# Designed miniproteins, single chains, part 88

Each design is a single chain, and the fold is of that chain. pLDDT is the mean over its residues in the fold that is shown.

## One batch from the design tools (miniprotein)

Design m3049
Fold by ESMFold2-Fast:
Structure m3049 (fold): chain A 76 residues (1-76)
Amino acid sequence: SQLAEEEEQLRRLEEDYKRTVEELTKKGEYDLLIEALERGIPLLEKLKEHVTDERLKARLDELIERAKKLLEELKK
């Protein structure tokens, strides 16, 4: 089902986000993390435009908000 495919895609994006943040933070690669977040946030926002399920939209919104908050913290 389309919904199951979208849910799996979102789960992979959530895991990729977590892994990228953990790995780059552990290495002190904050400039690379900033670049990844600045590139990734617009892509997540575009993906949200194509998601029709309200629960998946809410999860994407949460991921986007988390990424934006981290980006603001890193730019301090």
Scores: mean pLDDT 85

Design m3050
Fold by ESMFold2-Fast:
Structure m3050 (fold): chain A 106 residues (1-106)
Amino acid sequence: GSETEQLIARLRQAAQLLLGSDVPAFQKLGEQLLELVDQLEELVAQGKSQEALDSLNSLKQSFADLLRKSQESLERLRREGADPSLIEETELQIQAYQLILDILSS
């Protein structure tokens, strides 16, 4: 398939893995990513493959930015001795963003 079709398939894989999680936040993120996959597949069907690819590249950049910010937040929370629940939530966010980026970049 095209680069666009391969990236959409990878995004679907990431979404399905998140939906299979027992973590409600991961399930919600997986649902949002599946809705985006459907929108991207519609763009490709309409001959708008470049628009779909641009959206996928923007999504990758957004998750990379979210990962960096979450890592910075985790370091700060650990230094300040923040509530363990907030640390765990931030670690789960990092795990989700890293999983999405790893799949999209493979």
Scores: mean pLDDT 89

Design m3051
Fold by ESMFold2-Fast:
Structure m3051 (fold): chain A 94 residues (1-94)
Amino acid sequence: DPEEIKKIEEYLIKMLDLSLQAALATGRTQEQIENLEKSLEDYKHNKKVSAKIEEIIEELRKNLDTKPASPEEIQKLLAEIEKKREELEKEMSE
């Protein structure tokens, strides 16, 4: 089903954007690069998702030396990211 595939792709792309925000906030850029490189193998047959994963890996590599946010800001940002993740999961639950 092309519409179902598109919905899954849009969900994955939004989840990938949230993972980028979390990694940048926490300074766990190297850990997230390694996780995403493993995900590339799983999604190598989906050109749209694999291209987005590669884009995020490059963005993370540019930010390897970026200092994490303060502990208070990290808690706030991660709570906001978790809320957005839950909203996306509700949209995907049919």
Scores: mean pLDDT 82

Design m3052
Fold by ESMFold2-Fast:
Structure m3052 (fold): chain A 67 residues (1-67)
Amino acid sequence: SEGRELVRKALEALRNGDLATAKEYLEKAYAIEPSPELEAAYNILMSPEGTGSLREAERHLRRYLEE
């Protein structure tokens, strides 16, 4: 799945501290398949202090990939 590959790339970017690249991959993945997990991760990356930590964003992306 193209969406799953984009989410894996977003996870790699997030782990490397590249939030801008992670956001771009998440936007592309969300355009292909809207998902609550992708929306939650994206919202955390837009406001990391408001909704959770970057670790929580990673957990949401991993849940998406487990499905």
Scores: mean pLDDT 80

Design m3053
Fold by ESMFold2-Fast:
Structure m3053 (fold): chain A 85 residues (1-85)
Amino acid sequence: MELEKKAKELEKEYEELRKKFIEYTSETAKYMGLGITYLVDGDKKKAEEYFEKAQEYGDKAQELAEEAKKKKEEAKKLREELEKE
């Protein structure tokens, strides 16, 4: 069953993207926390550097979330089609 193999492949891609999304979201939170810490300490330049890193990870997390949603939707569609066979 080729449809089952394709569905499993998309589900695997979704899981990998979801794991990366969680990873980048965690990095975003970490760098935001560091940025706030340096901002409170008066190191504005260091704070800006960490906020920029947080933004980069946040942007990548958003891309990963969008791609993961697409893979999940495609897998669901293939599973629905397989159920009709």
Scores: mean pLDDT 84

Design m3054
Fold by ESMFold2-Fast:
Structure m3054 (fold): chain A 82 residues (1-82)
Amino acid sequence: NKEKIALADQLVKKNSAVVEKAINLAKEEKNKATGSELARYGEALVALNYYKENGNKKEALLKRSKDSLGWALKYINQAEEA
């Protein structure tokens, strides 16, 4: 899947120094969420923690779903812009 490979390639280039800031952004959104949205922010936190452990390993990133990689990239991009 070209989209999944593109997401993994973008993530491999990201600086691990911003990942903790990205995790904090996802936690803030989860704390404000109610009902069905709680599960969605929880999934983002799982994705970010996986990236924290495996961010420099493209093959490890490719083992995750496209959605998981997309969540990690979304919050990392938000952290870089904040």
Scores: mean pLDDT 77

Design m3055
Fold by ESMFold2-Fast:
Structure m3055 (fold): chain A 100 residues (1-100)
Amino acid sequence: MDKEKLEEILKVLDLLAEAAAAYEEGIEATIAFLEAHKEDRLARALLTVLKYEQGKVSKEEYEKAKKELEEIEKELKKKWESLSEEEKEKLRKYSEEARK
């Protein structure tokens, strides 16, 4: 079984779960969380999109970030589709436990 694909998907799910928790606190909290994780490709792209909505970055930077998000989504979907139903179930349970 592809342990590397599983770990990559778990990393994305963890980031999204934490970002969703920050979003409940508001947009400033979400931006602060993403800035703390700027080394992550997904976090950087999401940060740029949110900063564009606030008028803090150029349209060129926004377009680049949007393209990056589309590529990340394609990569993640391909990885997810390649998993067995057992691996998908394990990831679903992990995501639910992380939200407790």
Scores: mean pLDDT 76

Design m3056
Fold by ESMFold2-Fast:
Structure m3056 (fold): chain A 58 residues (1-58)
Amino acid sequence: SFEEELEHAKKLFEEKADQFPPGVAERIRETLEKLEKGEIPEGLKEQVARFIISLLES
């Protein structure tokens, strides 16, 4: 579900944020906040969450 993907993305970000340049980490954090607040359109929210997971799992 989206909620599970969002939780997974947040967990990975906590583990790996320090591995990214500060500007990239800040952008990921902002995007996660927008997903949590429902500021990303319903048709895009799962794609955005999966994109973040893909970045963080590499």
Scores: mean pLDDT 81

Design m3057
Fold by ESMFold2-Fast:
Structure m3057 (fold): chain A 72 residues (1-72)
Amino acid sequence: GIEGAKKAAEGGEGLRNKEKSEEAREKFEEAKEYLKDLLEGAYEGFKKKYGEEKAEEKLLELGEYYRKKYEE
């Protein structure tokens, strides 16, 4: 009865905190994958247009831009 309700409440609160952390982690991993795919595509394009030195510079700019935009 009451013991089960207490355990459920404690488990529920722990589960909620864990779910929030897990949700934040999932969104972070999703952002990382999104940025990785974009950066890889951009690198290939920049490398063709600007050469390797500029490609790395443009990748850093693009990565920062999308990270900031996604975090909004």
Scores: mean pLDDT 62

Design m3058
Fold by ESMFold2-Fast:
Structure m3058 (fold): chain A 100 residues (1-100)
Amino acid sequence: MLSPLEQLRKLAELISKIYEALTGKKLEIPIDESASDEEQRFRLDLLIIVTLSEIWVVARTQPEKITPEVKELIKELAEFLEEIGYKKSAKSLREILEEV
């Protein structure tokens, strides 16, 4: 079982890869290793919400940017979210990919 900090690190890595594939630029997501598990969980929840919203906006306004590479990265993100218990978020990502 992954700790909240480990889950946040893996989420940040996947988001960074998606951002780089979409923009060609490196994204650094700051992580506070000293934060409590509850604070890490809250940050994880917020980062998931923001990421889902951004992906939805891109898929709706700029669907041409959702290349096969980006689709595979979003699938990896959805699988990771499902594995860590965010089943509704994973379903939302898969539904976005079906519309593109």
Scores: mean pLDDT 83

Design m3059
Fold by ESMFold2-Fast:
Structure m3059 (fold): chain A 56 residues (1-56)
Amino acid sequence: SSMAERQRRFQELEEEARRAGLEPAVARAIAQSAMIEDVPVETLIRVVQQRRASPP
């Protein structure tokens, strides 16, 4: 596979997370997790937002 293609996909996922209002560091982390675990980034965004909306 192309390393450039993977880098582009990572950038797209990170941008999507940032558009959802997540901080750059958090957006980068969930974009990486989405790629490694093959999970839709919107699912991870939802999980983070749910956790922030329901503190312990």
Scores: mean pLDDT 80

Design m3060
Fold by ESMFold2-Fast:
Structure m3060 (fold): chain A 75 residues (1-75)
Amino acid sequence: SEEEKLAELSIEEFLKEAEKIYKKLPEEAKKEASDIIIETLNKVEEAKLNGAPEEEIKEIKKKGYKELKEIEKKS
């Protein structure tokens, strides 16, 4: 799936893709998207610091991308 492909991306590539979605959104949706991006980044960083397996880190990124894509579809 697209979410699985996005989950394989580095954190830098994740940020690039998230920024592309963010820039296309209407102003009201940008705040919600920003919160999701920040939450996803914080969870990935915490998981890495705690030595979480790669599978858990991929799931965090996958969930964040899915939520961003849902916001884009609604706008």
Scores: mean pLDDT 78

Design m3061
Fold by ESMFold2-Fast:
Structure m3061 (fold): chain A 78 residues (1-78)
Amino acid sequence: GTEEGAARMAEAAARGDPVGTAQYALWAKQDSGETGMARAGAAASNAFGGAPPGREGYKLDVEGSRKALSTGAAAPPG
């Protein structure tokens, strides 16, 4: 569910892994649609610290997501 996606995003963010953070945002979106992704994004922003709820944080998530999918990884490195 969305909570699990958000938790995984927080773990990836704690590792300093933007690719993993974006990948887990997609998982949250799959479970709860766009609302889930928004919540996961907020959790990641809190974990990274200092990213305001705005364009800069969300732009980074998109690029990380693309890299994760490009690598063919179903999940980010642990």
Scores: mean pLDDT 53

Design m3062
Fold by ESMFold2-Fast:
Structure m3062 (fold): chain A 91 residues (1-91)
Amino acid sequence: SAAEELRRRLREQQEVAREVAEKLRKIGDAIQYELEGKKLEKEGKETGDKEKLKEAIKYYKKAKELIEELSEEATKYIEENIKKVEEELKK
């Protein structure tokens, strides 16, 4: 029936919208974790606080977990940031 077909199409559109919204939320959360990681990295470098550098790595890893299925480029960028902070910890 026409009503049954319309309900099918509306459910399909709602599913697509939900998937897009979930991806955007993960991207937003990943950006927030990256920003917190950047802040902690800066503070750790400026003060010589190795615990802040370790916390920066934890936030970068949280950002990576959220974005790894969505963007290979963003994942590699975060991995490079983790490596840089790990090298700073060796100093």
Scores: mean pLDDT 86

Design m3063
Fold by ESMFold2-Fast:
Structure m3063 (fold): chain A 64 residues (1-64)
Amino acid sequence: DEDDILKELKNAKTVDEVYEIVKKAKKKGYSYDELIKLAMKANVPPSVLLILIGEKIDEEFRKK
């Protein structure tokens, strides 16, 4: 559920929590672009948003 992901991202306090949220969301079919949009909408801390952007960049490099 999108609302559950928004809630989890907003309440994430550590890098490890962000990774676990990403892992669950990816299993449900969410892309990093979708997660970044949700994070922006949820007004997550800038550090959390930067982690999501970094993970997206890492995924793109791994495909090359």
Scores: mean pLDDT 75

Design m3064
Fold by ESMFold2-Fast:
Structure m3064 (fold): chain A 91 residues (1-91)
Amino acid sequence: GIMPLADAIEQARRSDPEEAKRIIRETSEQWSQALKDHLLRSGVDEETAEKAGEEFKKRVEEILREGAETGDVRAAQRRLQKAVSDVMDKA
């Protein structure tokens, strides 16, 4: 399953910098793929779903980096919800 945002933030905060970067990258890739799969199941074309997934991946990476820096999981969760809404509205 996909690592929950809160768990990814906590694990990154406990890790050395290289491991934290890996967690952030892998978690962002997993969340991006899940969004792409959802869009494809919803009838969105492959090209549009791919573009939306790449945009979402960048936003999730930023959210995870900020969450790891601040420890503010609630702020990260609100930003994630907004990112999902914004990306889905564009697709």
Scores: mean pLDDT 85

Design m3065
Fold by ESMFold2-Fast:
Structure m3065 (fold): chain A 98 residues (1-98)
Amino acid sequence: SELEQLLKQIDAIEQLVMGAFEALSSVPGVSVKEIADAAVGLISTLTSELPIPQEIKDDVIKLAKELGEKAKSKEEVKEMIKEVGKYLRDKVIEYYLS
């Protein structure tokens, strides 16, 4: 049940970040870099609040920053959000099933 609750929280985080991405993408004049930086900021803040090991948090935040810095389009920011979410889920599952 603890793992199930964490996975639901991770899904909620991904949906919140995606919602923020969609909202910012609809605002005229917002750059891809500004959208990427906002998404990375939200991922960092929300991941830091999860009751999981600091090493997983650090790895997830590092991945988000690396992928966000490389993103050159709105579609690549969307792909980054999904990839970071998958990575976080996989690491949490690995940790709880170890």
Scores: mean pLDDT 90

Design m3066
Fold by ESMFold2-Fast:
Structure m3066 (fold): chain A 61 residues (1-61)
Amino acid sequence: GLPAVDPATRDAALDEFAAKYGVSGADRQATLEALAKKTGRSVDSIEGAVELRAVQRQAAA
């Protein structure tokens, strides 16, 4: 199985998506919702994409 992802790595992955899409939010949840609106996807889909990116970042480190 994959190792547990650190919260800091998840935050870094979310920040990467936020910067790429020009999105900002006061909290993690607000940023996820803004990304969902910007992309036309559900929050669950964005959360899954962020989680996959976080796993990739952690595996590469």
Scores: mean pLDDT 78

Design m3067
Fold by ESMFold2-Fast:
Structure m3067 (fold): chain A 72 residues (1-72)
Amino acid sequence: SAELEALVREVLAYRFSYGTIDFAGAHIYLAEGRPELAVEYARRGLEAILASPKASEEDKAKARELLARLDA
């Protein structure tokens, strides 16, 4: 949906330093017009941030917020 595409673009615009391979997948699938796969890869990137011991608490808080919105 257009709303999910906008949310994926918001995730990508935040420019997280971790989860970059999964976020690259999200960019590719958005460009190919495959928003469901873009959402899956954005979700995977956000989960990678939450699992990273090197991610800041600010990035983890933002990742939790965005992940909850993707699951809504």
Scores: mean pLDDT 82

Design m3068
Fold by ESMFold2-Fast:
Structure m3068 (fold): chain A 84 residues (1-84)
Amino acid sequence: SKDVERGKKLYKELKEDDGHGEKGQGGKVVDGITAPAVGGQDAAFLEELLEDPSKFNSFMPSLSGLLSKEERKALSAYLASLPA
């Protein structure tokens, strides 16, 4: 899928694989905060999370200023394609 391929590239470019792991499995602990598993989650939920993480009490910064809506959609499609 074109969106999945684009999302995989964005995931690496944003260095999200450093915190959430190559497969989105989570587990890295920074300042007592464990990076959550993001692989296998619902794509619509992930798209909303990437736009406004504060709605979900997330410590992740909002990507709405960094990524276009189409880029957030592609990233969400990639993450939803990973194993849960």
Scores: mean pLDDT 64

Design m3069
Fold by ESMFold2-Fast:
Structure m3069 (fold): chain A 81 residues (1-81)
Amino acid sequence: MSSLKEYTPDLYKLSVKAPPGARTRGIVSPVPLPPSTFELTEDQLRNIHADGETVSVLLKKSPEVEQMIKDGLSLELDFDV
Protein backbone atom coordinates (compact mmCIF):
# COMPACT_ATOMS: atom_id res chain seq x y z
CA MET A 1 0.00 0.00 0.00
CA SER A 2 1.44 3.38 -1.07
CA SER A 3 0.52 6.99 -0.35
CA LEU A 4 1.85 10.07 -2.14
CA LYS A 5 0.94 13.28 -0.27
CA GLU A 6 2.06 16.91 0.03
CA TYR A 7 4.47 17.09 2.97
CA THR A 8 5.66 20.71 2.84
CA PRO A 9 4.99 23.49 0.29
CA ASP A 10 8.09 22.35 -1.68
CA LEU A 11 8.03 18.55 -1.09
CA TYR A 12 5.86 15.47 -1.55
CA LYS A 13 6.18 12.45 0.73
CA LEU A 14 5.80 8.92 -0.63
CA SER A 15 5.07 6.35 2.10
CA VAL A 16 5.04 2.62 1.33
CA LYS A 17 4.42 -0.44 3.50
CA ALA A 18 7.35 -2.86 3.18
CA PRO A 19 8.43 -6.13 4.84
CA PRO A 20 11.01 -5.72 7.64
CA GLY A 21 14.52 -5.78 6.20
CA ALA A 22 13.38 -5.03 2.65
CA ARG A 23 15.77 -2.83 0.67
CA THR A 24 14.61 -0.27 -1.90
CA ARG A 25 15.89 -1.07 -5.41
CA GLY A 26 14.52 2.18 -6.78
CA ILE A 27 11.49 4.28 -7.59
CA VAL A 28 9.17 3.17 -10.40
CA SER A 29 7.56 6.09 -12.23
CA PRO A 30 5.03 5.79 -15.11
CA VAL A 31 6.37 9.09 -16.54
CA PRO A 32 9.91 10.48 -16.98
CA LEU A 33 10.80 12.74 -14.03
CA PRO A 34 13.69 15.23 -14.01
CA PRO A 35 16.70 14.14 -11.88
CA SER A 36 16.18 17.27 -9.74
CA THR A 37 13.01 15.58 -8.37
CA PHE A 38 15.34 13.35 -6.32
CA GLU A 39 18.03 15.95 -5.51
CA LEU A 40 17.42 16.58 -1.79
CA THR A 41 19.48 18.55 0.72
CA GLU A 42 21.30 16.72 3.53
CA ASP A 43 18.68 18.03 5.97
CA GLN A 44 15.84 16.63 3.82
CA LEU A 45 17.66 13.29 3.46
CA ARG A 46 17.99 13.02 7.26
CA ASN A 47 14.19 13.11 7.49
CA ILE A 48 13.84 9.95 5.35
CA HIS A 49 13.49 6.86 7.53
CA ALA A 50 12.30 3.29 7.56
CA ASP A 51 10.11 2.69 10.62
CA GLY A 52 9.67 -1.06 10.65
CA GLU A 53 6.95 -1.69 8.06
CA THR A 54 6.97 1.80 6.48
CA VAL A 55 9.53 3.33 4.10
CA SER A 56 9.20 7.07 3.42
CA VAL A 57 10.87 9.00 0.60
CA LEU A 58 10.73 12.75 -0.04
CA LEU A 59 10.33 14.11 -3.57
CA LYS A 60 10.95 17.68 -4.69
CA LYS A 61 7.89 19.36 -6.20
CA SER A 62 8.07 19.94 -9.94
CA PRO A 63 5.50 20.58 -12.71
CA GLU A 64 6.10 17.00 -13.90
CA VAL A 65 5.29 15.47 -10.48
CA GLU A 66 2.21 17.69 -10.10
CA GLN A 67 0.96 16.73 -13.59
CA MET A 68 1.51 13.04 -12.80
CA ILE A 69 -0.63 13.36 -9.65
CA LYS A 70 -3.35 15.28 -11.56
CA ASP A 71 -3.42 12.45 -14.15
CA GLY A 72 -4.15 9.98 -11.33
CA LEU A 73 -0.74 8.28 -11.58
CA SER A 74 1.31 7.12 -8.59
CA LEU A 75 4.89 6.20 -7.79
CA GLU A 76 5.85 2.78 -6.42
CA LEU A 77 8.96 1.54 -4.63
CA ASP A 78 10.67 -1.56 -5.98
CA PHE A 79 11.87 -3.75 -3.09
CA ASP A 80 14.60 -6.36 -2.93
CA VAL A 81 13.94 -8.80 -0.12
Scores: mean pLDDT 65

Design m3070
Fold by ESMFold2-Fast:
Structure m3070 (fold): chain A 104 residues (1-104)
Amino acid sequence: MEALEEAIRKALPAAEAAYKGNIEEAIRLAEENGVHPFLVIAIGERSGAEELIEFGKSQMTEEERELYERGKELGLSPLEIAAAELLGIPLEEMARLREESLAE
């Protein structure tokens, strides 16, 4: 829980800049604050900033890239993949929980 809260707190300045259309500032803040690549991609998708999505993808390790692709195959959003990673929840479990929530 605390790891997720800290990761979101570090991402907030970049998210705010992106939502205001300050994409160069958002990229700078994401790099400066060490924002997790999956959260950078999530901010880019939510703000419509393709440059921020590409930056997030460029920051992924090979292991993170494999995890991201697997999460996408399960129908998870980048934000859900980031939450699973930061909370230590398997992607398959995250997909199951989301499916149960959507069943209503």
Scores: mean pLDDT 80

Design m3071
Fold by ESMFold2-Fast:
Structure m3071 (fold): chain A 104 residues (1-104)
Amino acid sequence: MSEEEKKKLKELKEKAKKEKDEEVKKTALKALELIEKEEDEKVRKAALEALELALELKDKELALEIISSVVRLLERKDELSNEELLAALEGIKDRAEFYKEHVD
């Protein structure tokens, strides 16, 4: 893991710890633990970007949906190719960006 990725992980952990919604906080911290264990750099980057966008959402139900999707996908990583993982993470990220621009 690069120094830049380590810094982003630390920043997102601190942001997650400050979450007032306990389910968002708990699920985000779980997502960060799974991301930290991820060996593929592209998968880590995509998951971190999706989580960062989700934590910026004002609607905590939508934030929880995005973060839970990341967690479920990473928990199933052994069932998926890296290409399928990346495509699914990009889809989750696109959904988070849509929520931020149009719903949040």
Scores: mean pLDDT 83

Design m3072
Fold by ESMFold2-Fast:
Structure m3072 (fold): chain A 59 residues (1-59)
Amino acid sequence: SPAAERELIERIRAALRKEHPDLSDSEINAKVEEILRRVARIEAEQQAKRERKLAELLG
């Protein structure tokens, strides 16, 4: 859900700020975006694999 995604983003941002208090907001945001892109890619690949497997099973 959008709410769950927003909560995840804020948790990631808070964790990055705690680990890297010397980084600017811009640098923290760049790291958040990189993490989100990686998660989205993994989710898309998993969904594509499920769709392909279903198609194979249906003939």
Scores: mean pLDDT 83

Design m3073
Fold by ESMFold2-Fast:
Structure m3073 (fold): chain A 79 residues (1-79)
Amino acid sequence: MDSPETIELAKRALREAARLASQGDVEGAVETLREGAREVQRLDPESHLSDQLLALAKIASTLSPARTAELATNMAKDI
């Protein structure tokens, strides 16, 4: 089970990625998600949150800024 610290770290990365994507910066959003995934994995190597952040980063590179922001916001609410 993910710790409150890893959950908050993932939510912070998702909120920042949503903010960057809402400004049209999909590349910045993708990098923020990848960095967040690295930090989550460093704190808890068994956390599924790292895999979720990386999956969103992968799909986000093919999506519009608006859709990337929507998905990041929704994922932050679901974890």
Scores: mean pLDDT 82

Design m3074
Fold by ESMFold2-Fast:
Structure m3074 (fold): chain A 70 residues (1-70)
Amino acid sequence: RPLTPEERAAIIAPFDRDGDGRLSGDELVAFLREKAPGKTMEQLLAEADTDGDGVVTEEEFVRLIRRLLS
C-alpha cells in the first residue's frame, strides 16, 4: 500500500504550492478537519506536526493520511 509518486503528488499538490516538500499548518488543518471531523484541532496538529514547529513535512503528511484511511 505505499503511495506512488503520482498519488503522493496528487494528495499534496494543493498544499505544497512552492514545491519545497513542506506543508503549511493552515492548509493541512483545513484538510484534516474534513477527513477527521471528530478530532480536535490540537489532536490533528499533534498527529501531523510531531516537532511542534508549525511545519509538516511531506513524509509526515503521507503517514497521517495513511493512518486516517486505515
Scores: mean pLDDT 61

Design m3075
Fold by ESMFold2-Fast:
Structure m3075 (fold): chain A 64 residues (1-64)
Amino acid sequence: MELQPLSEKEQEFLEIVRRAMEEVRPKEEEIENDPSLSGREKVLLETDALAEALAKQMAEADAK
């Protein structure tokens, strides 16, 4: 049970994160299924993909 409700800004951020995760999912699956990549390389590539998706979703939210 949450002890404190999320602020409007926090709720918007969570929605941005969810959208970014949905957008990056196919790319993450490709990265995870690449046998030539080490675990560290997979983490770095997945992090870069998520950062790009987050930046895109934040830019779209800011445009409103």
Scores: mean pLDDT 76

Design m3076
Fold by ESMFold2-Fast:
Structure m3076 (fold): chain A 93 residues (1-93)
Amino acid sequence: DLRERLLKEAERLAEQLELTEEQRELLREVALRAAELAERGDFDGALRLLLEAAKEHEETDPKLADALGRLAVFLAEELGKSLQYVLDLEAEL
């Protein structure tokens, strides 16, 4: 189940990066929306959602941005995409 794997990875990243409860809840919310898009076959939409959220928080919340970016890489790997695929999508933002 992709949704379960994304949520488990989000929890792992939150623990590893020592995220606050507020940061964890936002990461979880974005992960759930990304999983929903991916389950519908909108893989680019799912990856873009995570990458756009990471970019939005890059200056104000670097830890959350890092977690979102790592989650995008994790999702890409689960979908059989390369890191280069993620970088190419990010360059379009």
Scores: mean pLDDT 86

Design m3077
Fold by ESMFold2-Fast:
Structure m3077 (fold): chain A 68 residues (1-68)
Amino acid sequence: MKLKTFTASVTVPQGDEGDPQAVREAGAEAAAKAEQAVKDAGLEVVDVTVEGTGSDGEVTVTATATGK
């Protein structure tokens, strides 16, 4: 397979879900974990997508990194 994907998720603590800085930090941590998984597989990181999912009281940030 030419491309391989890896995912990592970080949940924003309750009470910080409305804090843009806390959400950004969670996204950066999730992205770093997904990128490290690509590198650990011996691949080069070619794409990283970060998305927040959840309800108004809970936010989980998921990063998907694609390796080649």
Scores: mean pLDDT 76

Design m3078
Fold by ESMFold2-Fast:
Structure m3078 (fold): chain A 62 residues (1-62)
Amino acid sequence: HMGPTEEDLRRVLEALREAMKRGEVDPETIARAAQGVADTARDMGFPELAREAEKLAEEAKK
């Protein structure tokens, strides 16, 4: 792919959710990565995906 597609970003978001569920990665790292996905999704015009990623970032901060 020339750049990330909605599918690519969704796969990254799902990988972050799995890592969070397993406790494999520090919550602050998950939150930061999820926020990055949200920012990229917004810039690329995927508002629903951006909202999902923002929810994961907030969940990781708890």
Scores: mean pLDDT 79

Design m3079
Fold by ESMFold2-Fast:
Structure m3079 (fold): chain A 58 residues (1-58)
Amino acid sequence: SPLAKLSEAMRAGDKEAAIEALVELTGPENLEKAQRFVDAVAAGDPAATAKAGRELFG
């Protein structure tokens, strides 16, 4: 499932795979939002991660 792919990618630090999994979950129109979310998580920025997550998932 895309959710399982996302979990594996995030644990591995594979940003590209994580973005692909998020796009599978949310739609190709959300590519930029998915990228911002993954970048915020990788940077260890909880405020940016929460903001991007709300924009991506509602």
Scores: mean pLDDT 82

Design m3080
Fold by ESMFold2-Fast:
Parts: C-alpha cells; structure tokens; sequence
Structure m3080 (fold): chain A 85 residues (1-85)
C-alpha cells in the first residue's frame, strides 16, 4: 500500500462516516418534520456526493472506486427520497 492509496482510503472512510451521520440526521428530521434540518441535510448530502465523485475520478484503486460508486448511489437515492418528501 502506497501513501497515496492510504490517503484515498482515509478520505473514503471520512466521507463514508460523514454520509452515515447525514443519513441518520436526515431520517430523524423526516420523522420529526423539521424542514430546516431537512434542507441542511440535503445541502450536506449534495456536498458529500460531489466530494465522493471527485475521489472516484482520481482514485486508482479498483476497491476504492467500487466502494465510492456504491456510496454515491445510496446517497443519491436517499437525497431523492428527501426531495420527494
């Protein structure tokens, strides 16, 4: 494992954690009807998706690329669910 691959793994892990937190907050906001918190979560999700796509474009590891693609798909699906609410 090179230093560059480690940096990509760390970035993927951090973005994945940020997404997990945003998703939990979004689910709670949806249940409580907190529209202000929902708008903040939508903004955060869009930023996370953009950053994950940037990682995907520059990532050299097939494993990192596959994991990033899976998180992007899940995040886009969740964002759509929040927008349709």
Amino acid sequence: MSREELDEEVELALLTMEYAIAKRIGERAKKSGNKELLEQVKKDLKEIIDRMRELLERATSPVIRKQAEEIIKDAEKFLKELEES
Scores: mean pLDDT 83

Design m3081
Fold by ESMFold2-Fast:
Structure m3081 (fold): chain A 92 residues (1-92)
Amino acid sequence: SPEEEILRLTRRALFLLWQGKYEEAVEDAKRAVELAEKYGIKNPFPYLVLAAALGVLGRFDEADKYLEKAKEIASQLKELSPLVKRWLDLLP
């Protein structure tokens, strides 16, 4: 399903980010974002991982764009866990 593919790509992107493979992390996270947008799936995590990878590459304007979209999506979720809300409050 698109939801499963988004999760798979996002998890791989996060692992690549942890490994210092920032450009590959951008590719996987961007693909996850594209699928989320194509299928109307409201998941902030692909956008957050993409923003993080872009930020460490110094691509700050692009990082800010995806970070703001992640915040928008997260605010639209019916029930945010206290951990997710706390994590969002730590974002710039």
Scores: mean pLDDT 82

Design m3082
Fold by ESMFold2-Fast:
Order: sequence, then C-alpha cells, then structure tokens
Structure m3082 (fold): chain A 73 residues (1-73)
Amino acid sequence: SKYEEAAKGTKFTPEQVKEIAEKFGIPLEVLPQVLGAVDKYLEGKIKLEDLTSVPGVGPELAKKIVEFAKKLL
C-alpha cells in the first residue's frame, strides 16, 4: 500500500502514516516524499523550511505536520 511505501526507511509505522495523511489531507502520491522529509527533520538532518519544497506543503502546514508526528513517536 502507499502507506507502507511511505513508512519504509522512516521510524513511522504504516498506521501512523495513515493517521498523518488523513489528518492533513496529504495526497497519497506525495506521501512518501512528505514523510521522508518529516523523518529527516525530526533527526535534525534538514530545516523546517526544506519541508516546504514538497508540493502542497506550506510553512504553516509543515509546522503542524511535524508537531503532530512528534506526538505519535
């Protein structure tokens, strides 16, 4: 599934990926890119501003996604 694909290489489970996608209305096609970026941000590898390079993700949405993702971990 797209949720399993997006979870691969990250610390998130497919169930956590689904919860994030449904909460923020993230299209399945960009979901692996969004979660890869969130995972890297939480590991200190990229800045929050780098998350806004993902199509459809603005600064406000990026901040809300990472805040919610932290609560799942």
Scores: mean pLDDT 81

Design m3083
Fold by ESMFold2-Fast:
Structure m3083 (fold): chain A 92 residues (1-92)
Amino acid sequence: MSPVEQMEKAGEIAIESTAKVLRAKGASEEQIERAKEELKKVVEEEVERVKKEPTMETLEEAARRLGEKMAEVLEELGATEAAEALREGLEA
């Protein structure tokens, strides 16, 4: 897998996982769609970054930034426990 392909795949998984958690928490479809759009913006930005510098370090930084945005979105929509678990994982 190229670093770009890895980042695109990570983005897809992140968006799908976030949507599932939010739906389980009772978020509206409008809230879920907005969360997906916010994550897509971060994924697109990080994919462009990895395209410019396709290194493992850039990929790791991109994954961390995506994870931080996931935690932020989850917390904003009331999935606080999931957000805390994700942030703890990013520190490990």
Scores: mean pLDDT 81

Design m3084
Fold by ESMFold2-Fast:
Structure m3084 (fold): chain A 71 residues (1-71)
Amino acid sequence: SAAERARRMAAAEEALRAAGFADPRVEPDPSWGPHVARAFGDGRPVGLLSLEASEERIREETLRLARALLA
């Protein structure tokens, strides 16, 4: 549902904040499909996320991608 998708995108945004980004942004990426979102940190691309996963898995994957970018 749209509400479930919004919660999953919010979980990714929270993970970006936890990784240290001051301006996290998560938005749908229609070029990859309706269940894919793109994550940004401070105006830079972090990666693509599957919104078909649980909130916990989305947080873990987003945090992994963000930390890899900041390393």
Scores: mean pLDDT 81

